# Designed miniproteins, single chains, continued (2): the designs that were tried, part 82

Each design is a single chain, and the fold is of that chain. pLDDT is the mean over its residues in the fold that is shown.

## One batch from the design tools (miniprotein)

Design m7037
Fold by ESMFold2-Fast:
Structure m7037 (fold): chain A 70 residues (1-70)
Amino acid sequence: SAEALELAGRGLAAAVAGNMKEAAELFRKAAELAKDEKARKYLEKAAEAAEAGNQKEAVKYGAEGVKALL
């Protein structure tokens, strides 16, 4: 959905900026709206990484989630 892609993109931008709490919240919302299972799993992984403060993994999985939504 367009909403899932927008939220995932905002989450990725937050993760790149180092705003891990914001990134986690946005990735969680994107995952809830994602109908594609592959995208959902990547966005859930991105949220988990952001919640753990792991910026590198949050950016990596967030980018894969965005790609899977395209």
Scores: mean pLDDT 88

Design m7038
Fold by ESMFold2-Fast:
Structure m7038 (fold): chain A 56 residues (1-56)
Amino acid sequence: MEEELRKIAEKLGMTVEELLDSLEKAAQTMNKPVEELLKEIIENFKKYGTISLKPP
């Protein structure tokens, strides 16, 4: 999990902390728990090598 977050943050040009803050804000806007959004992003990154909040 930590390793995946670091790679995703690097791809976006931000720190892991900045990524987590952005995800928390996005989760609030999308009206879902940040934990669910985090899992979705990590799973999409592992499966498709892309960062997506929606299915490809």
Scores: mean pLDDT 70

Design m7039
Fold by ESMFold2-Fast:
Structure m7039 (fold): chain A 70 residues (1-70)
Amino acid sequence: SEKFAEENLKAAEEIGKESEEAKEKVEEGKKEAEENPEKKAQYYAFGEASATVVRIKEIVTKLAEEQEKK
């Protein structure tokens, strides 16, 4: 439900504070790709941004579930 997803997001945010650097690096790369047309074409052609974001989200979600299981 929405509440369970919200609690997992909160736990993920708490754990994500430790991994905020990783998230920041992903967003930094995305911004550079958007500002540089050459890198933008390469970045999106490979789909690395989307794959990385999805992987981070899944990892954070798993960590949040383990944290709540304490």
Scores: mean pLDDT 61

Design m7040
Fold by ESMFold2-Fast:
Structure m7040 (fold): chain A 61 residues (1-61)
Amino acid sequence: MARDQEILAEVRRALRERLAEDPSASLEELQRLAEEVARRLGASERVIEEARELARLLHAG
């Protein structure tokens, strides 16, 4: 659904903003942020899991 893509785009934006402010942010902090943003936007559990994966990918480089 278009909504799922919109949620993941907002998660990616929030994660990039956090990393720009704190490049040393831990994976745990990034995953918590991703989950919080996705859940706030009404994401399903599946999309929350995808948001956590995005945090891991961005943390890994």
Scores: mean pLDDT 83

Design m7041
Fold by ESMFold2-Fast:
Structure m7041 (fold): chain A 69 residues (1-69)
Amino acid sequence: SIEELEKELRETAKKAGLPEEVAEELIRAAKEGDYERIERLTVRALIESGDAEAAQRMGELALELAEKV
């Protein structure tokens, strides 16, 4: 569900030590269908967290969310 994807995205960002704004902006980009912004925010998540697995998962969750909206 959309709610479960948003929750997982927020929790993944939190566990990676990212600011709440990163998850919220990814959710917004996904709901707008802005694939370029999803990519840029995923790269930002990688740079700020240093956690490639978390960044990749956040990107995947954002793409799944975009498909459902």
Scores: mean pLDDT 86

Design m7042
Fold by ESMFold2-Fast:
Structure m7042 (fold): chain A 72 residues (1-72)
Amino acid sequence: SVMELTKLKFRLIAVATELELALKNKRPLSQEELEEIREVTEEAIAAAEKYNDQNLLRFARRVRELLEKLLS
């Protein structure tokens, strides 16, 4: 539903903000926090593909790229 998609967008914004703060301030993230960011990001990609939401798909893929950058 549109409401469930909206909730997922807010969850993705929250984990993206956490990830950006980690990258910018070199704040350590636990393995559990990293896995949660990954799970929310992959859920958002799947939902974006299902609902053909190109803006959400681009945003979620960017969050994936930032996560991969943090782990490299």
Scores: mean pLDDT 83

Design m7043
Fold by ESMFold2-Fast:
Structure m7043 (fold): chain A 95 residues (1-95)
Amino acid sequence: MEEKLKEVKELMEEFKKKVKEKLEELEKKKEEALKKGDLEEAKKLEREKVVLETAAELKLIGVEINIELALKKGDVSLLEEAIKTLKEELELMEK
């Protein structure tokens, strides 16, 4: 249990860091579009930021619920599910 809990926490921190990097990249592209007067591109990039941020927040909430349930029920499989989900998301973020 404790070892899996530590792994989930470390993966959550890595996931948050990668999401932050992606959001900063999108913000820089939005600023560049605004400097060029391309309002439609700037709006598209802002929408992409909102979608990414919302999706990331929902995934982290799901992981936190799995952690809470695992601790309350003593069910390590919920931590293993959270670990698998975070690893898959991190792999998708690597280009």
Scores: mean pLDDT 85

Design m7044
Fold by ESMFold2-Fast:
Structure m7044 (fold): chain A 67 residues (1-67)
Amino acid sequence: PSAPDPREVALALARMNFGIAKSAFPEDIEAQRAWAEEFVALLSKVHSPETVEEVRAELEERIEALE
């Protein structure tokens, strides 16, 4: 009933888009990292620094898991 938390929305979008990037560029960690950096840069324009840092941390963890 409440409006979605912008933080939760940002994380959900990051997870969904990372899944797409991983499927499109399997085992291409460089391409996935470039995508993650671009996405984080875009989020920094509209979300709080706290939300941006949380998204960055999660994306880095997912990319590191692929190494």
Scores: mean pLDDT 74

Design m7045
Fold by ESMFold2-Fast:
Structure m7045 (fold): chain A 61 residues (1-61)
Amino acid sequence: NVGMINQIAKETGLSKETVEKIIKLFEENPELSDKEIAERVGVSEETVKKVKELYEKLKKK
């Protein structure tokens, strides 16, 4: 949701649009590796992992 996207954007320094693209890719395409998502979005693999970790933490709260 918008609230989670805003918080992840603040914590990672990414734009909300970039965070949303990363989340959509790993949710809609679970077969994609973190590296493949990173290449499609134009960010580092570590950035993708960080976004995924934050998203999972926020979903549990």
Scores: mean pLDDT 81

Design m7046
Fold by ESMFold2-Fast:
Structure m7046 (fold): chain A 109 residues (1-109)
Amino acid sequence: DSSTVQKALDYYLSLLDSFIEELDKRGRTDAADEYQLLKDLLLGKTLSDSQLNKVLDTLLRRGLISQEERDELLKLSNSERQSRIRSILVQEAMRLYQARRDRILPPIK
């Protein structure tokens, strides 16, 4: 329901804030900036094409999208791409909320 989605988003935003702070403390400023773009997108900010492409690279590294899905998203208009990425992030927020994850972890290779 919409109440559960909002709770999941609030939870994910708090996890993003904690992860960004941890990255900044480790001197990982470029990585912190990448996750700040995920937060900005979830908060409804309009991102440039270059910022959305950085978000897509982050989603690909995290295994949230495939290479084929990334290529399809790159064919969309800025607004359509932003909307589709936001939907992917909402699904991730729901997954993390249901699992009650204490932190966001980068993918393990």
Scores: mean pLDDT 81

Design m7047
Fold by ESMFold2-Fast:
Structure m7047 (fold): chain A 115 residues (1-115)
Amino acid sequence: MTIKEELLKKNETVIDLNPEEIFNKSHLEGIKYENVPGFDYKTGKLNDKGTEALEKAAEEGKWVRIYVKELTEEVKLLFQSLLDNGFKIYDENGNEITSVEQLKANKWYYFRYEK
């Protein structure tokens, strides 16, 4: 089952941490998004809103997505932190990412807390 199929079946809202200029260029059409501009896609850093959104997503088991513009050290550190804290990360095709070395630039990544 693809990420899109799972999200549509459950009528789940995905938290999108990207700025508005990236938000509406959705990889997954038909999915409901809550835009929380908490991720700087140019630097790869989370702000306070992004951190709060990740904590809420972990507590509620919600899906989160970010767009990786460039593979900065900050992006790799963020994804390593997500993996270390029990988030499952998936690429645009629904393949699980288990290492930051699997990350690619100009791609959407979807993640959810699964303990």
Scores: mean pLDDT 80

Design m7048
Fold by ESMFold2-Fast:
Structure m7048 (fold): chain A 119 residues (1-119)
Amino acid sequence: MVKELKELAEEAKKDPEAVAKKHGERLVELLKDDDPAVRKAAIEAIGAIGEAAVPYVAEPLVELLKDEDLRVRGTAVLALKALGAAALPYVEEPLRRLLEDEDPAVRAAAREALEALTA
């Protein structure tokens, strides 16, 4: 799985739109995987696709800001930044809700993601 996701990230450099269309649904499934290494690798593949991934993954990616694994949460912030301002219409409302989360670490991640998308 992780190796296949790294290979997918390399293919995304050739045709990010085609990779996003073909693999978007599978990447969303992998964001929910029991293995945090798989979730992290899926987020990294999404970041490598960049803006072309937005309509498929942007909103599901916000849920990972609440992930139990700190590395997964940090990788999700970086991936949202890589998706860029085009993600904002999909994620602005979910991110604003996370600014009110009971966990201060989740609130911090949501703030960092919003600042990255509005920069």
Scores: mean pLDDT 82

Design m7049
Fold by ESMFold2-Fast:
Structure m7049 (fold): chain A 73 residues (1-73)
Amino acid sequence: SSVREQAKQLLNQAASQIVDAADSLSPEQAQQKTEQIIEQLRQQLASLGISQEQIDGYVQALRTVGDVALERK
């Protein structure tokens, strides 16, 4: 479905941006950038009609990605 495809693309883009931020910025700046990316993603996923429960699950996964990326630095 187009909604599923759009959600997948948005999630992959967000994950890549979060990893890039962790690699290139200080931990504090990376955390701020991650929250900005997550906030934008929440709005985009909500506009696609994705449930708040599913959005919260995606956000939790993305925060874990960011945390792991910062730990490896």
Scores: mean pLDDT 87

Design m7050
Fold by ESMFold2-Fast:
Structure m7050 (fold): chain A 92 residues (1-92)
Amino acid sequence: DVEKAVEEAVKALEEMAKKLEEAAKKSKNEEAKKVLEEAAKQAREDAKQAPTELPKLMAQSGLSAEEVAELAPKMAEAALEMALAKAEEAAK
C-alpha cells in the first residue's frame, strides 16, 4: 500500500526533525545549532515532498511499498546520526 509507505516515510522524517530541533535547543554552540536547525528544516521539507516524490521514486526504482516502509525509518535514523555527528564536529 503506497499510502502507508508514504505515511511511514513522513512520520520518520517528522520524528527526525523533532529530534534535531530538540538537539538544537539544547546545544550551547552556535555553529552546532545552525547545522541541527538546517538539518531539521531539510527533514521537514522532505516530509512535505514525500507524498509527491516517493510514489515516483518507487515506480522508477522498482521498490515495493513494503520495502519503502521498512527502509524509511532506517534511512531517517542514519540521516539523524550523520547530522548529529556533523554538529559535534562543527562545535570543535
Scores: mean pLDDT 83

Design m7051
Fold by ESMFold2-Fast:
Structure m7051 (fold): chain A 71 residues (1-71)
Amino acid sequence: KLLEKGKEAAEKGDYEEAVKYFEEAKKEHKDNPTVVELLEQAIEAAKKGKGKWAATLAQAAISELRSIEGA
């Protein structure tokens, strides 16, 4: 799962891999503006070396997707 992999990479400090997974997830969910916005912020955080914050934003995107599936 792209978002889980991106979150894990960001937590490990593998920021290039995190950005790659977040970009792919953004393409997969391009029709969901909330998820796209969260992933854009996660990509920016990862590029700045803020792995814990990038992971938090990725978790918010995961939660948003689960919410629209009826929890």
Scores: mean pLDDT 81

Design m7052
Fold by ESMFold2-Fast:
Structure m7052 (fold): chain A 75 residues (1-75)
Amino acid sequence: MKEKIEEAKKQAEELAERAREAAAAGDQAAVDESGRGLKELLEEARKLYKEGDKEAAKEIKEAVIKAATEADAAR
């Protein structure tokens, strides 16, 4: 479980970085792709919440929201 949470947080951070770089370069397709990746991680967090792993779901959700906020703030 800890490894899975850590991997999801790392993926969210990497997607946010790619989104920021793509936005700066005007690459809308890459921005959209990064956004889809973050949305998929958020859906995975919702699934974990429904399965009763609320703490893991909260950590992944918070990481995704933070990553999305940082990407938006860089615009």
Scores: mean pLDDT 75

Design m7053
Fold by ESMFold2-Fast:
Structure m7053 (fold): chain A 80 residues (1-80)
Amino acid sequence: SSSDEGKKLLRKIVDLAMKVDKLPVTEVSKMIQEINDKVAAGDIEGMKKILNELIEKIEKLDPELGKEIKKLVDEFMSVV
């Protein structure tokens, strides 16, 4: 189902974001909670904004991981 696929993609995004050495786990967890809150509220545009902020932050710290996360986010956006 699209819901299960979305959850699987979000887990992959989380796993990659947590591999960024200079990005605190607490900050990643907070952003993921905000994404989940936006999804629950049906605020797709708010969710996209937070995901883009996460990608931009990761690309500054680790451009290669940021590029991989962007691909997963694009896939996630296609199923929500």
Scores: mean pLDDT 77

Design m7054
Fold by ESMFold2-Fast:
Structure m7054 (fold): chain A 103 residues (1-103)
Amino acid sequence: NPNLEKAQALRELAERVPDMSDAELLAAIDRLQREYDLPPEVAARLRALIAAGDRLSLSLLLGGLAGVYGGTSKEDMDATIEQLRKYNRRPELIEGMELLKNL
């Protein structure tokens, strides 16, 4: 199942984010875009989080993307986005998760 393979690759990357350099993360995003046809706007948001040094939001957005390919509903995504907005936290992550709803 290609979507489950994408979900696994994204989840594995999300777990490794704290241990990777910016160069390694950028190379990983380039690989995901090439091999799994990530939308350019999603790839751009992931790269923006790397540039901002926001490793937590990067890991969470990769996990959210893995959930989308793994079968997470748009309703569950909306619930997660509303929790992030409630705490006025992680605007880059909120913007990224809004893009994932259109995959």
Scores: mean pLDDT 78

Design m7055
Fold by ESMFold2-Fast:
Structure m7055 (fold): chain A 68 residues (1-68)
Amino acid sequence: SNLDETYEYALKLREAIAKGDEEAALEYLKKALSYAPEHSREEILKGAIETARELGRYDIAERIEELL
């Protein structure tokens, strides 16, 4: 389901952020957004920004903020 796909890519996004793999993080974020309904876009982006900040990846957080 789209919900399961969104969750799977959100998990991969968190792993990529933890590894500092900015390119992989953005690709997984893009995939998560593609499975999510449009009205959830802002919430997913804000969640990703919060995750990056919590993991100390401020550079990745700033790049995701550009997508808001």
Scores: mean pLDDT 86

Design m7056
Fold by ESMFold2-Fast:
Structure m7056 (fold): chain A 68 residues (1-68)
Amino acid sequence: TTVEVPGAKPAQLEEAKAQVMEQMLKDMGLTVEEMDEAVRKEMAKKYGIDESTVEDYLAAYRAVQARR
């Protein structure tokens, strides 16, 4: 169930997911505080990914922000 990338450390994988989420937020002109259920569905539809993938990336983004 965990995404593994050869040669990547767990922290690097989380940072990579956070970077993707940050880019999607900037591309859509959104802040993390505007990420509600409807916005997550719209983002998933726009990028052709599952809502669960958006949630995973959002969780990684929040975890990275909480450590700063």
Scores: mean pLDDT 74

Design m7057
Fold by ESMFold2-Fast:
Structure m7057 (fold): chain A 63 residues (1-63)
Amino acid sequence: DLERQILEALSGGPRSASELAEGLGASQSTVSRALDRLEAEGLVERDEETGRYRLTPAGRALV
């Protein structure tokens, strides 16, 4: 499951959508859509300064 793989990758530290796409062998658009869903669920959030995503406390509980 791509969403689970994103959460596991982010457990290692904040990453951009392009870094996740490269690391997971997925397209940037596919990863961005999954990140939008995870953000809507409150599991990840985007840092406005860096553009990187990080786990929320709720997201960390799932990894």
Scores: mean pLDDT 84

Design m7058
Fold by ESMFold2-Fast:
Structure m7058 (fold): chain A 80 residues (1-80)
Amino acid sequence: MKKEEELRELLWKGYEALKAKKYEEAEEYFKKALELAEEIGDEEGKAIALGGLGLVYEKQKKYEKAKEYFEKAEEILSKL
């Protein structure tokens, strides 16, 4: 489906930006991926996007915020 392809592309771009240390761009891509995953009901995609945001915040040394997003991702994954 078109939206599932867009979700995969957004997640991939988020991880590419994260690897390139473009943390602001990575945050934007993962936030867009999270919104799209919520729209289409993709719980796995939602968890991956939340985990990506956790990694972004960890790299920015926002450890409290990173922990919050990792915990949200793990909560969803534990129910799958």
Scores: mean pLDDT 85

Design m7059
Fold by ESMFold2-Fast:
Structure m7059 (fold): chain A 88 residues (1-88)
Amino acid sequence: MSAAELVFRREAEEAGVTHLSREQMALVSRALHYANLGNLEEAKELLEELRRMGLSVEEIREAVEGIARVNGNEKGLENALKALETLE
């Protein structure tokens, strides 16, 4: 098992999102990054990509909350949730 795979599994476990792929976690992290910068349009596009990958809005919400909590990204969380609400 690679060191990157071990880090991914540990991060997913800590965030409560063990059902997500590495690619899905990377998209959530990128969405939070753009949301933290105030770029809600780019954040929304990344969250829409997660929906195209088969995640429900609620699963995306839980992943955003979990990863933001682990990273202490409160502003990114608030803005990402605003972007996510526009998908429903």
Scores: mean pLDDT 79

Design m7060
Fold by ESMFold2-Fast:
Structure m7060 (fold): chain A 62 residues (1-62)
Amino acid sequence: SAAVEEAKALLEEPGEEALRRLAELMLRSHGDVLKEIQALLDERLSPEERELLNRLGVRLAL
């Protein structure tokens, strides 16, 4: 999936902009693609990075 490959690329150099792009990607992803992205995030992000990602996702949804 193009979305999963984009998530993998963003996770190679995680920073605030990469986390913002991951939040946008998650908002437009559904089903098995979203589950695969979430699994990658759980494996590769710190707790602090996951919290920032959640906060960015809420702001983008507003």
Scores: mean pLDDT 80

Design m7061
Fold by ESMFold2-Fast:
Structure m7061 (fold): chain A 91 residues (1-91)
Amino acid sequence: GPSLEEFREALATTNNEGAQLLAEAHLLKSDPSAENQRKLAEIYEKIAEEIEKILESQEADEEKKEEAKKFIEELKKKAKEAKEKAKELEK
């Protein structure tokens, strides 16, 4: 599937906010507090929603759309993992 860097470059040229969110997600990984893990999950969910909106609004090749859908699934999994980690850190 598309690499995180390739998606970051695409978001940066199309949407600076998406690129900013991805950078924030990377920084939050270095601080494993429960609050930061919840923020990380929210960021991943927002990036996934933004990519879904871009796919709906722009014409893209079927191959690119399938790659993007796989990346969206990966982001949703990472968000779920961050939420689970936050729960463990609160105990």
Scores: mean pLDDT 68

Design m7062
Fold by ESMFold2-Fast:
Structure m7062 (fold): chain A 83 residues (1-83)
Amino acid sequence: GSLSPEEFEAEVLLALGLIYLGIARSMLKHGEPLDEVIETLEKAIDLLERALQILKEAGSPLVPTAERDLEGARAELERVRAQ
């Protein structure tokens, strides 16, 4: 099977969202300003939300994985804002 262009876009968005989440975690470890960490987490969340929407519309088996990644990113944002 081949992915539709939309499903391929969703996988790219998912990968980018996870990259930004990783960047935000690295920024926290290195003591970067919390406002910059928050902006990076918000970018990760936006990308993951966009990916999840497309994956749901496509009926992708990646939906549960994308939902977990999005919830993880949201939990990280809540923790950073609570500091």
Scores: mean pLDDT 87

Design m7063
Fold by ESMFold2-Fast:
Structure m7063 (fold): chain A 82 residues (1-82)
Amino acid sequence: MLPDLSEEQRKLILETLKKLMTEEKIEVTEENIDEIAKKIAEELKKKGIKVSISKIKQLIRHLLDKSQGNNEILLQGLDGIL
């Protein structure tokens, strides 16, 4: 289920997630979703945007589920949304 997020919040979350996956080579797993969500929340806070870690986690889980845990498919999905 997609969390209740503005278009701007969603776009920034997805852009930050893509950066973590491509530039920092982070693989998204169920075990590290909490840490990824915290990193995204801190980056958004630096841009003056407040989003709860829970909502970021819900969005990441939704994308991971849709990709069946495959990070390559997840990245392709991000490119299609952004």
Scores: mean pLDDT 80

Design m7064
Fold by ESMFold2-Fast:
Structure m7064 (fold): chain A 56 residues (1-56)
Amino acid sequence: MVAAMKEALERHVAVAREYDLPLPSPATVARAAEAAGLSPAERAELVAHTERLNAE
């Protein structure tokens, strides 16, 4: 699950940068992870990954 969500975020960021669209927000990713029933550690990992992608 987490690996697939990381790949989806990477594709989203790539498309967003190409078309000058909004980058995914860490808050939205945190909500999606909570809705998917991920553990607190998994949610924190996805949020950190999103923040790193947006900073790169």
Scores: mean pLDDT 77

Design m7065
Fold by ESMFold2-Fast:
Structure m7065 (fold): chain A 55 residues (1-55)
Amino acid sequence: SKEELQAKLDKLKERLSELGGEAALETDPEKKEELLKERDRIREEIVELTKQLQA
């Protein structure tokens, strides 16, 4: 269970890094906003999984 949560957390962190890179290189304001919204969504999920790991 903890191992599965850690694996999910690692996957989300990897995706978060990818989204950050894509947003930094994106020149279209609308597309950049969409990438940043997805990043924020993933950050919320990381927080929740981290809480579960600390419980």
Scores: mean pLDDT 82

Design m7066
Fold by ESMFold2-Fast:
Structure m7066 (fold): chain A 76 residues (1-76)
Amino acid sequence: TVLNEEANALIEAKKYDEAVKKYQEALEIFKQNNNKNGLFELGTDLRGIVTELSADKDVPEAVLNEFRKLMSEAEA
């Protein structure tokens, strides 16, 4: 919950690198703890972000690809 609020605020501020870092940190924690529910929720949130950012022509493709990679890892 807090992670989603902080990361979404960073995305709205176009601080994509910081948002990617927060999701990477959460992904590592959930994997280390075998938190399947956390990984599922993280994957769902990342899918929404990828969908939203894919529609925004001002978002660099490299940034979009970082979020796609995180989404794939959360869903693995």
Scores: mean pLDDT 80

Design m7067
Fold by ESMFold2-Fast:
Structure m7067 (fold): chain A 112 residues (1-112)
Amino acid sequence: SARLEALRAVVDELWDLIRTFLEWMARHLSPEELERLRERLGELEELYARALAETDPAKVVELAREMVRLTLETADELISKLSPEEQKRAEEKKRELLERAERLLAELEALA
């Protein structure tokens, strides 16, 4: 349906936003922290794939919310491992991510 196509487009935009943030974060991580990020990325990729395959609009929104939740949890965990100067920059990037993600989630809810 046209509605599902519109929902998938917003989910794709959300995934691109999440990926861009985590790729930025990866540049500041140790090898051990990069392995942790890789595991979390696998979980996020699975949620993204499930959201794209979902046909119930309400469930697409729930999966997108879970993607954002897991991203923020991952960010908080990894930011805690950074130096104080890097933590400030990462917290600022996290705020930008949250503001943009909240707008995309609102768009998904309006489409559902």
Scores: mean pLDDT 88

Design m7068
Fold by ESMFold2-Fast:
Structure m7068 (fold): chain A 70 residues (1-70)
Amino acid sequence: MQEELDREVEAAILEIQIAVDKIHLPKMTKEELKESLKRLETWLQRARELGLDDVAADIEKLIEEIKKKL
């Protein structure tokens, strides 16, 4: 049960972080966008390690959107 709870908590944290970055995306500077990309790449790796396919897909979409703005 601990492993399952840890996955659920981590998934929730990642989802919140994605939502926050997505909301702030239109107001971000190029430097902020680059920093966000580094964080998202780290989160993507973590989501994939945990088997959070939906979260990983959301992160990949956000990375693509940021790259289009750079």
Scores: mean pLDDT 78

Design m7069
Fold by ESMFold2-Fast:
Parts: structure tokens; sequence; C-alpha cells
Structure m7069 (fold): chain A 65 residues (1-65)
């Protein structure tokens, strides 16, 4: 079900982002920004876990640059 899939994707994003904040790799502010951008992406279109991972990596790299 699409709704369950979106919840699953958000859960994965939260785990990854929270871990990066705990490790001091990103700030809580950057974490919130990344989550918002990915939420819009997930809402906007059907997204595979592979596409989500690719998008997440690109956003993290962009925010850290």
Amino acid sequence: EEEEQKKRLREIVDKVINRLVELGKITPEQAEEIKKELDKWIEERVLTPQELADRLNELIKKKLA
C-alpha cells in the first residue's frame, strides 16, 4: 500500500538523519531541511528505496558542501 510505503521511507530517512546528527556529521537544522525536502519528494511521486537513497545522498552532500 502506497501510504505504508511512504511511512516506511520516512522511517528510514529519520533513522539515517538522526544517526548523522548523533555523530555530529550534520546539524539538527540541516537535518530538518533535508527531511522537509525528502517529504516533498515522497509526497510528489512514487519513489523506490533506491531512488530515495540516491536523493538522500545528494541532499546530504549538497548541505555539507
Scores: mean pLDDT 73

Design m7070
Fold by ESMFold2-Fast:
Parts: C-alpha cells; sequence; structure tokens
Structure m7070 (fold): chain A 58 residues (1-58)
C-alpha cells in the first residue's frame, strides 16, 4: 500500500463509515449524522469530523 492511497474513494468511504458509527454511538439524530457526513467529503475531512466527535464524547 502507498501512503498516497489515504485519499482514495475507498478510504474516504471507510472514513465516512467510521464517522457515521461514531455519530450513532454519540446518540446523534439521523439529521445530525447527515450534517456531519456532509462535511466529510474526503478522508482528511472525515478524520477531522471523527476527531471532533471523539472530543465531544469525552
Amino acid sequence: ASPDAANTPEETAAARAAVADLAAQAGLSPAEQAALLARATDAVSAAVVAVELVTAMM
């Protein structure tokens, strides 16, 4: 695997799935989950949203 593979469509989809799982665990509504996923347009954006969710749950 290449380090450059982190921003592929597959990595973006996996990162967005992780964001959705974290949002569900945080007890967010489907509308709030959709709003967070709308911010997760690539793997980097999804990682930022995931960190924000984890920080909010602590």
Scores: mean pLDDT 73

Design m7071
Fold by ESMFold2-Fast:
Structure m7071 (fold): chain A 70 residues (1-70)
Amino acid sequence: LQFVADSLEKQIKVDPNNAAAWAGLGLVLEQMGRHEEAAEYYRQAARLYEQQGRHDDAERMRRRADRLLE
């Protein structure tokens, strides 16, 4: 999981608008039990998907973030 997280972090550094990379890192953090951090990354992915007109993907990311904090 850590190697996947490192790869996704590098993708975000190269292209911080890569919503899929933010969502992917959120998923890795969720699997590591780092739920608060995962929620923040999902929210960032949702914001980027919304900016890209991908409203369904944005809504999915928001719902996932909300569930992690309950």
Scores: mean pLDDT 83

Design m7072
Fold by ESMFold2-Fast:
Formats: sequence, C-alpha cells, structure tokens
Structure m7072 (fold): chain A 61 residues (1-61)
Amino acid sequence: SGLDLAVALLVRELGLPEETARAIAEGRATEEQIQQFKDRLLAAGKTEEEAEAAIATIRRL
C-alpha cells in the first residue's frame, strides 16, 4: 500500500526506526517522534523551512 511505501522511504531516506516511521505515516506520531523526524530531515540536508513544511503536512494527517 502507499502507507507501506511511505514507511519504507522514511526508514531508508532518514534512518528512522520502522515503528516511528509508521506512527508518522499514520498520523499518530508523538511530539518526540515528530522531533526525531525533524532532526533526521535536517541531518539529510533539508532546510529548516522544508522540515517545518513536512511537519505541517504530517500534523494535517
């Protein structure tokens, strides 16, 4: 499913644990998991603006 692909991409691209990636993709991430997501986006070379846009998208799920 598209959800499983999103989880796989988050794990591969950002090195997130699978459970954290799944929580993010399902819109059930904790604030700590969202912070991990942001930290990994920045580590992967995303700008602060791009990271905040990605977080806003997740919060709308």
Scores: mean pLDDT 84

Design m7073
Fold by ESMFold2-Fast:
Structure m7073 (fold): chain A 84 residues (1-84)
Amino acid sequence: VSDEEIDDGIADIALAVARVLMKRGHYEEAVELLEWVIERFPNSKRVGDAYALLGEAYRKLGDEEKAEEWFQKAREIDPNNPLA
């Protein structure tokens, strides 16, 4: 197992936890976790999903400007991302 494979696995778990937090209305905690994923695993293929979820979390928090910024970043990484 390479470091890249481990990073992708940890990112997948963190994204799953972030989705659960968002479903339960814990948007601030989801933002903190998603920002941690981006900081720790910037080369992970999951980074686009993290940006898209950050956009959704900020929209739920009422920060429309930050939501648009994160959705734009998600589209720059993966223009076919269904969340962006």
Scores: mean pLDDT 77

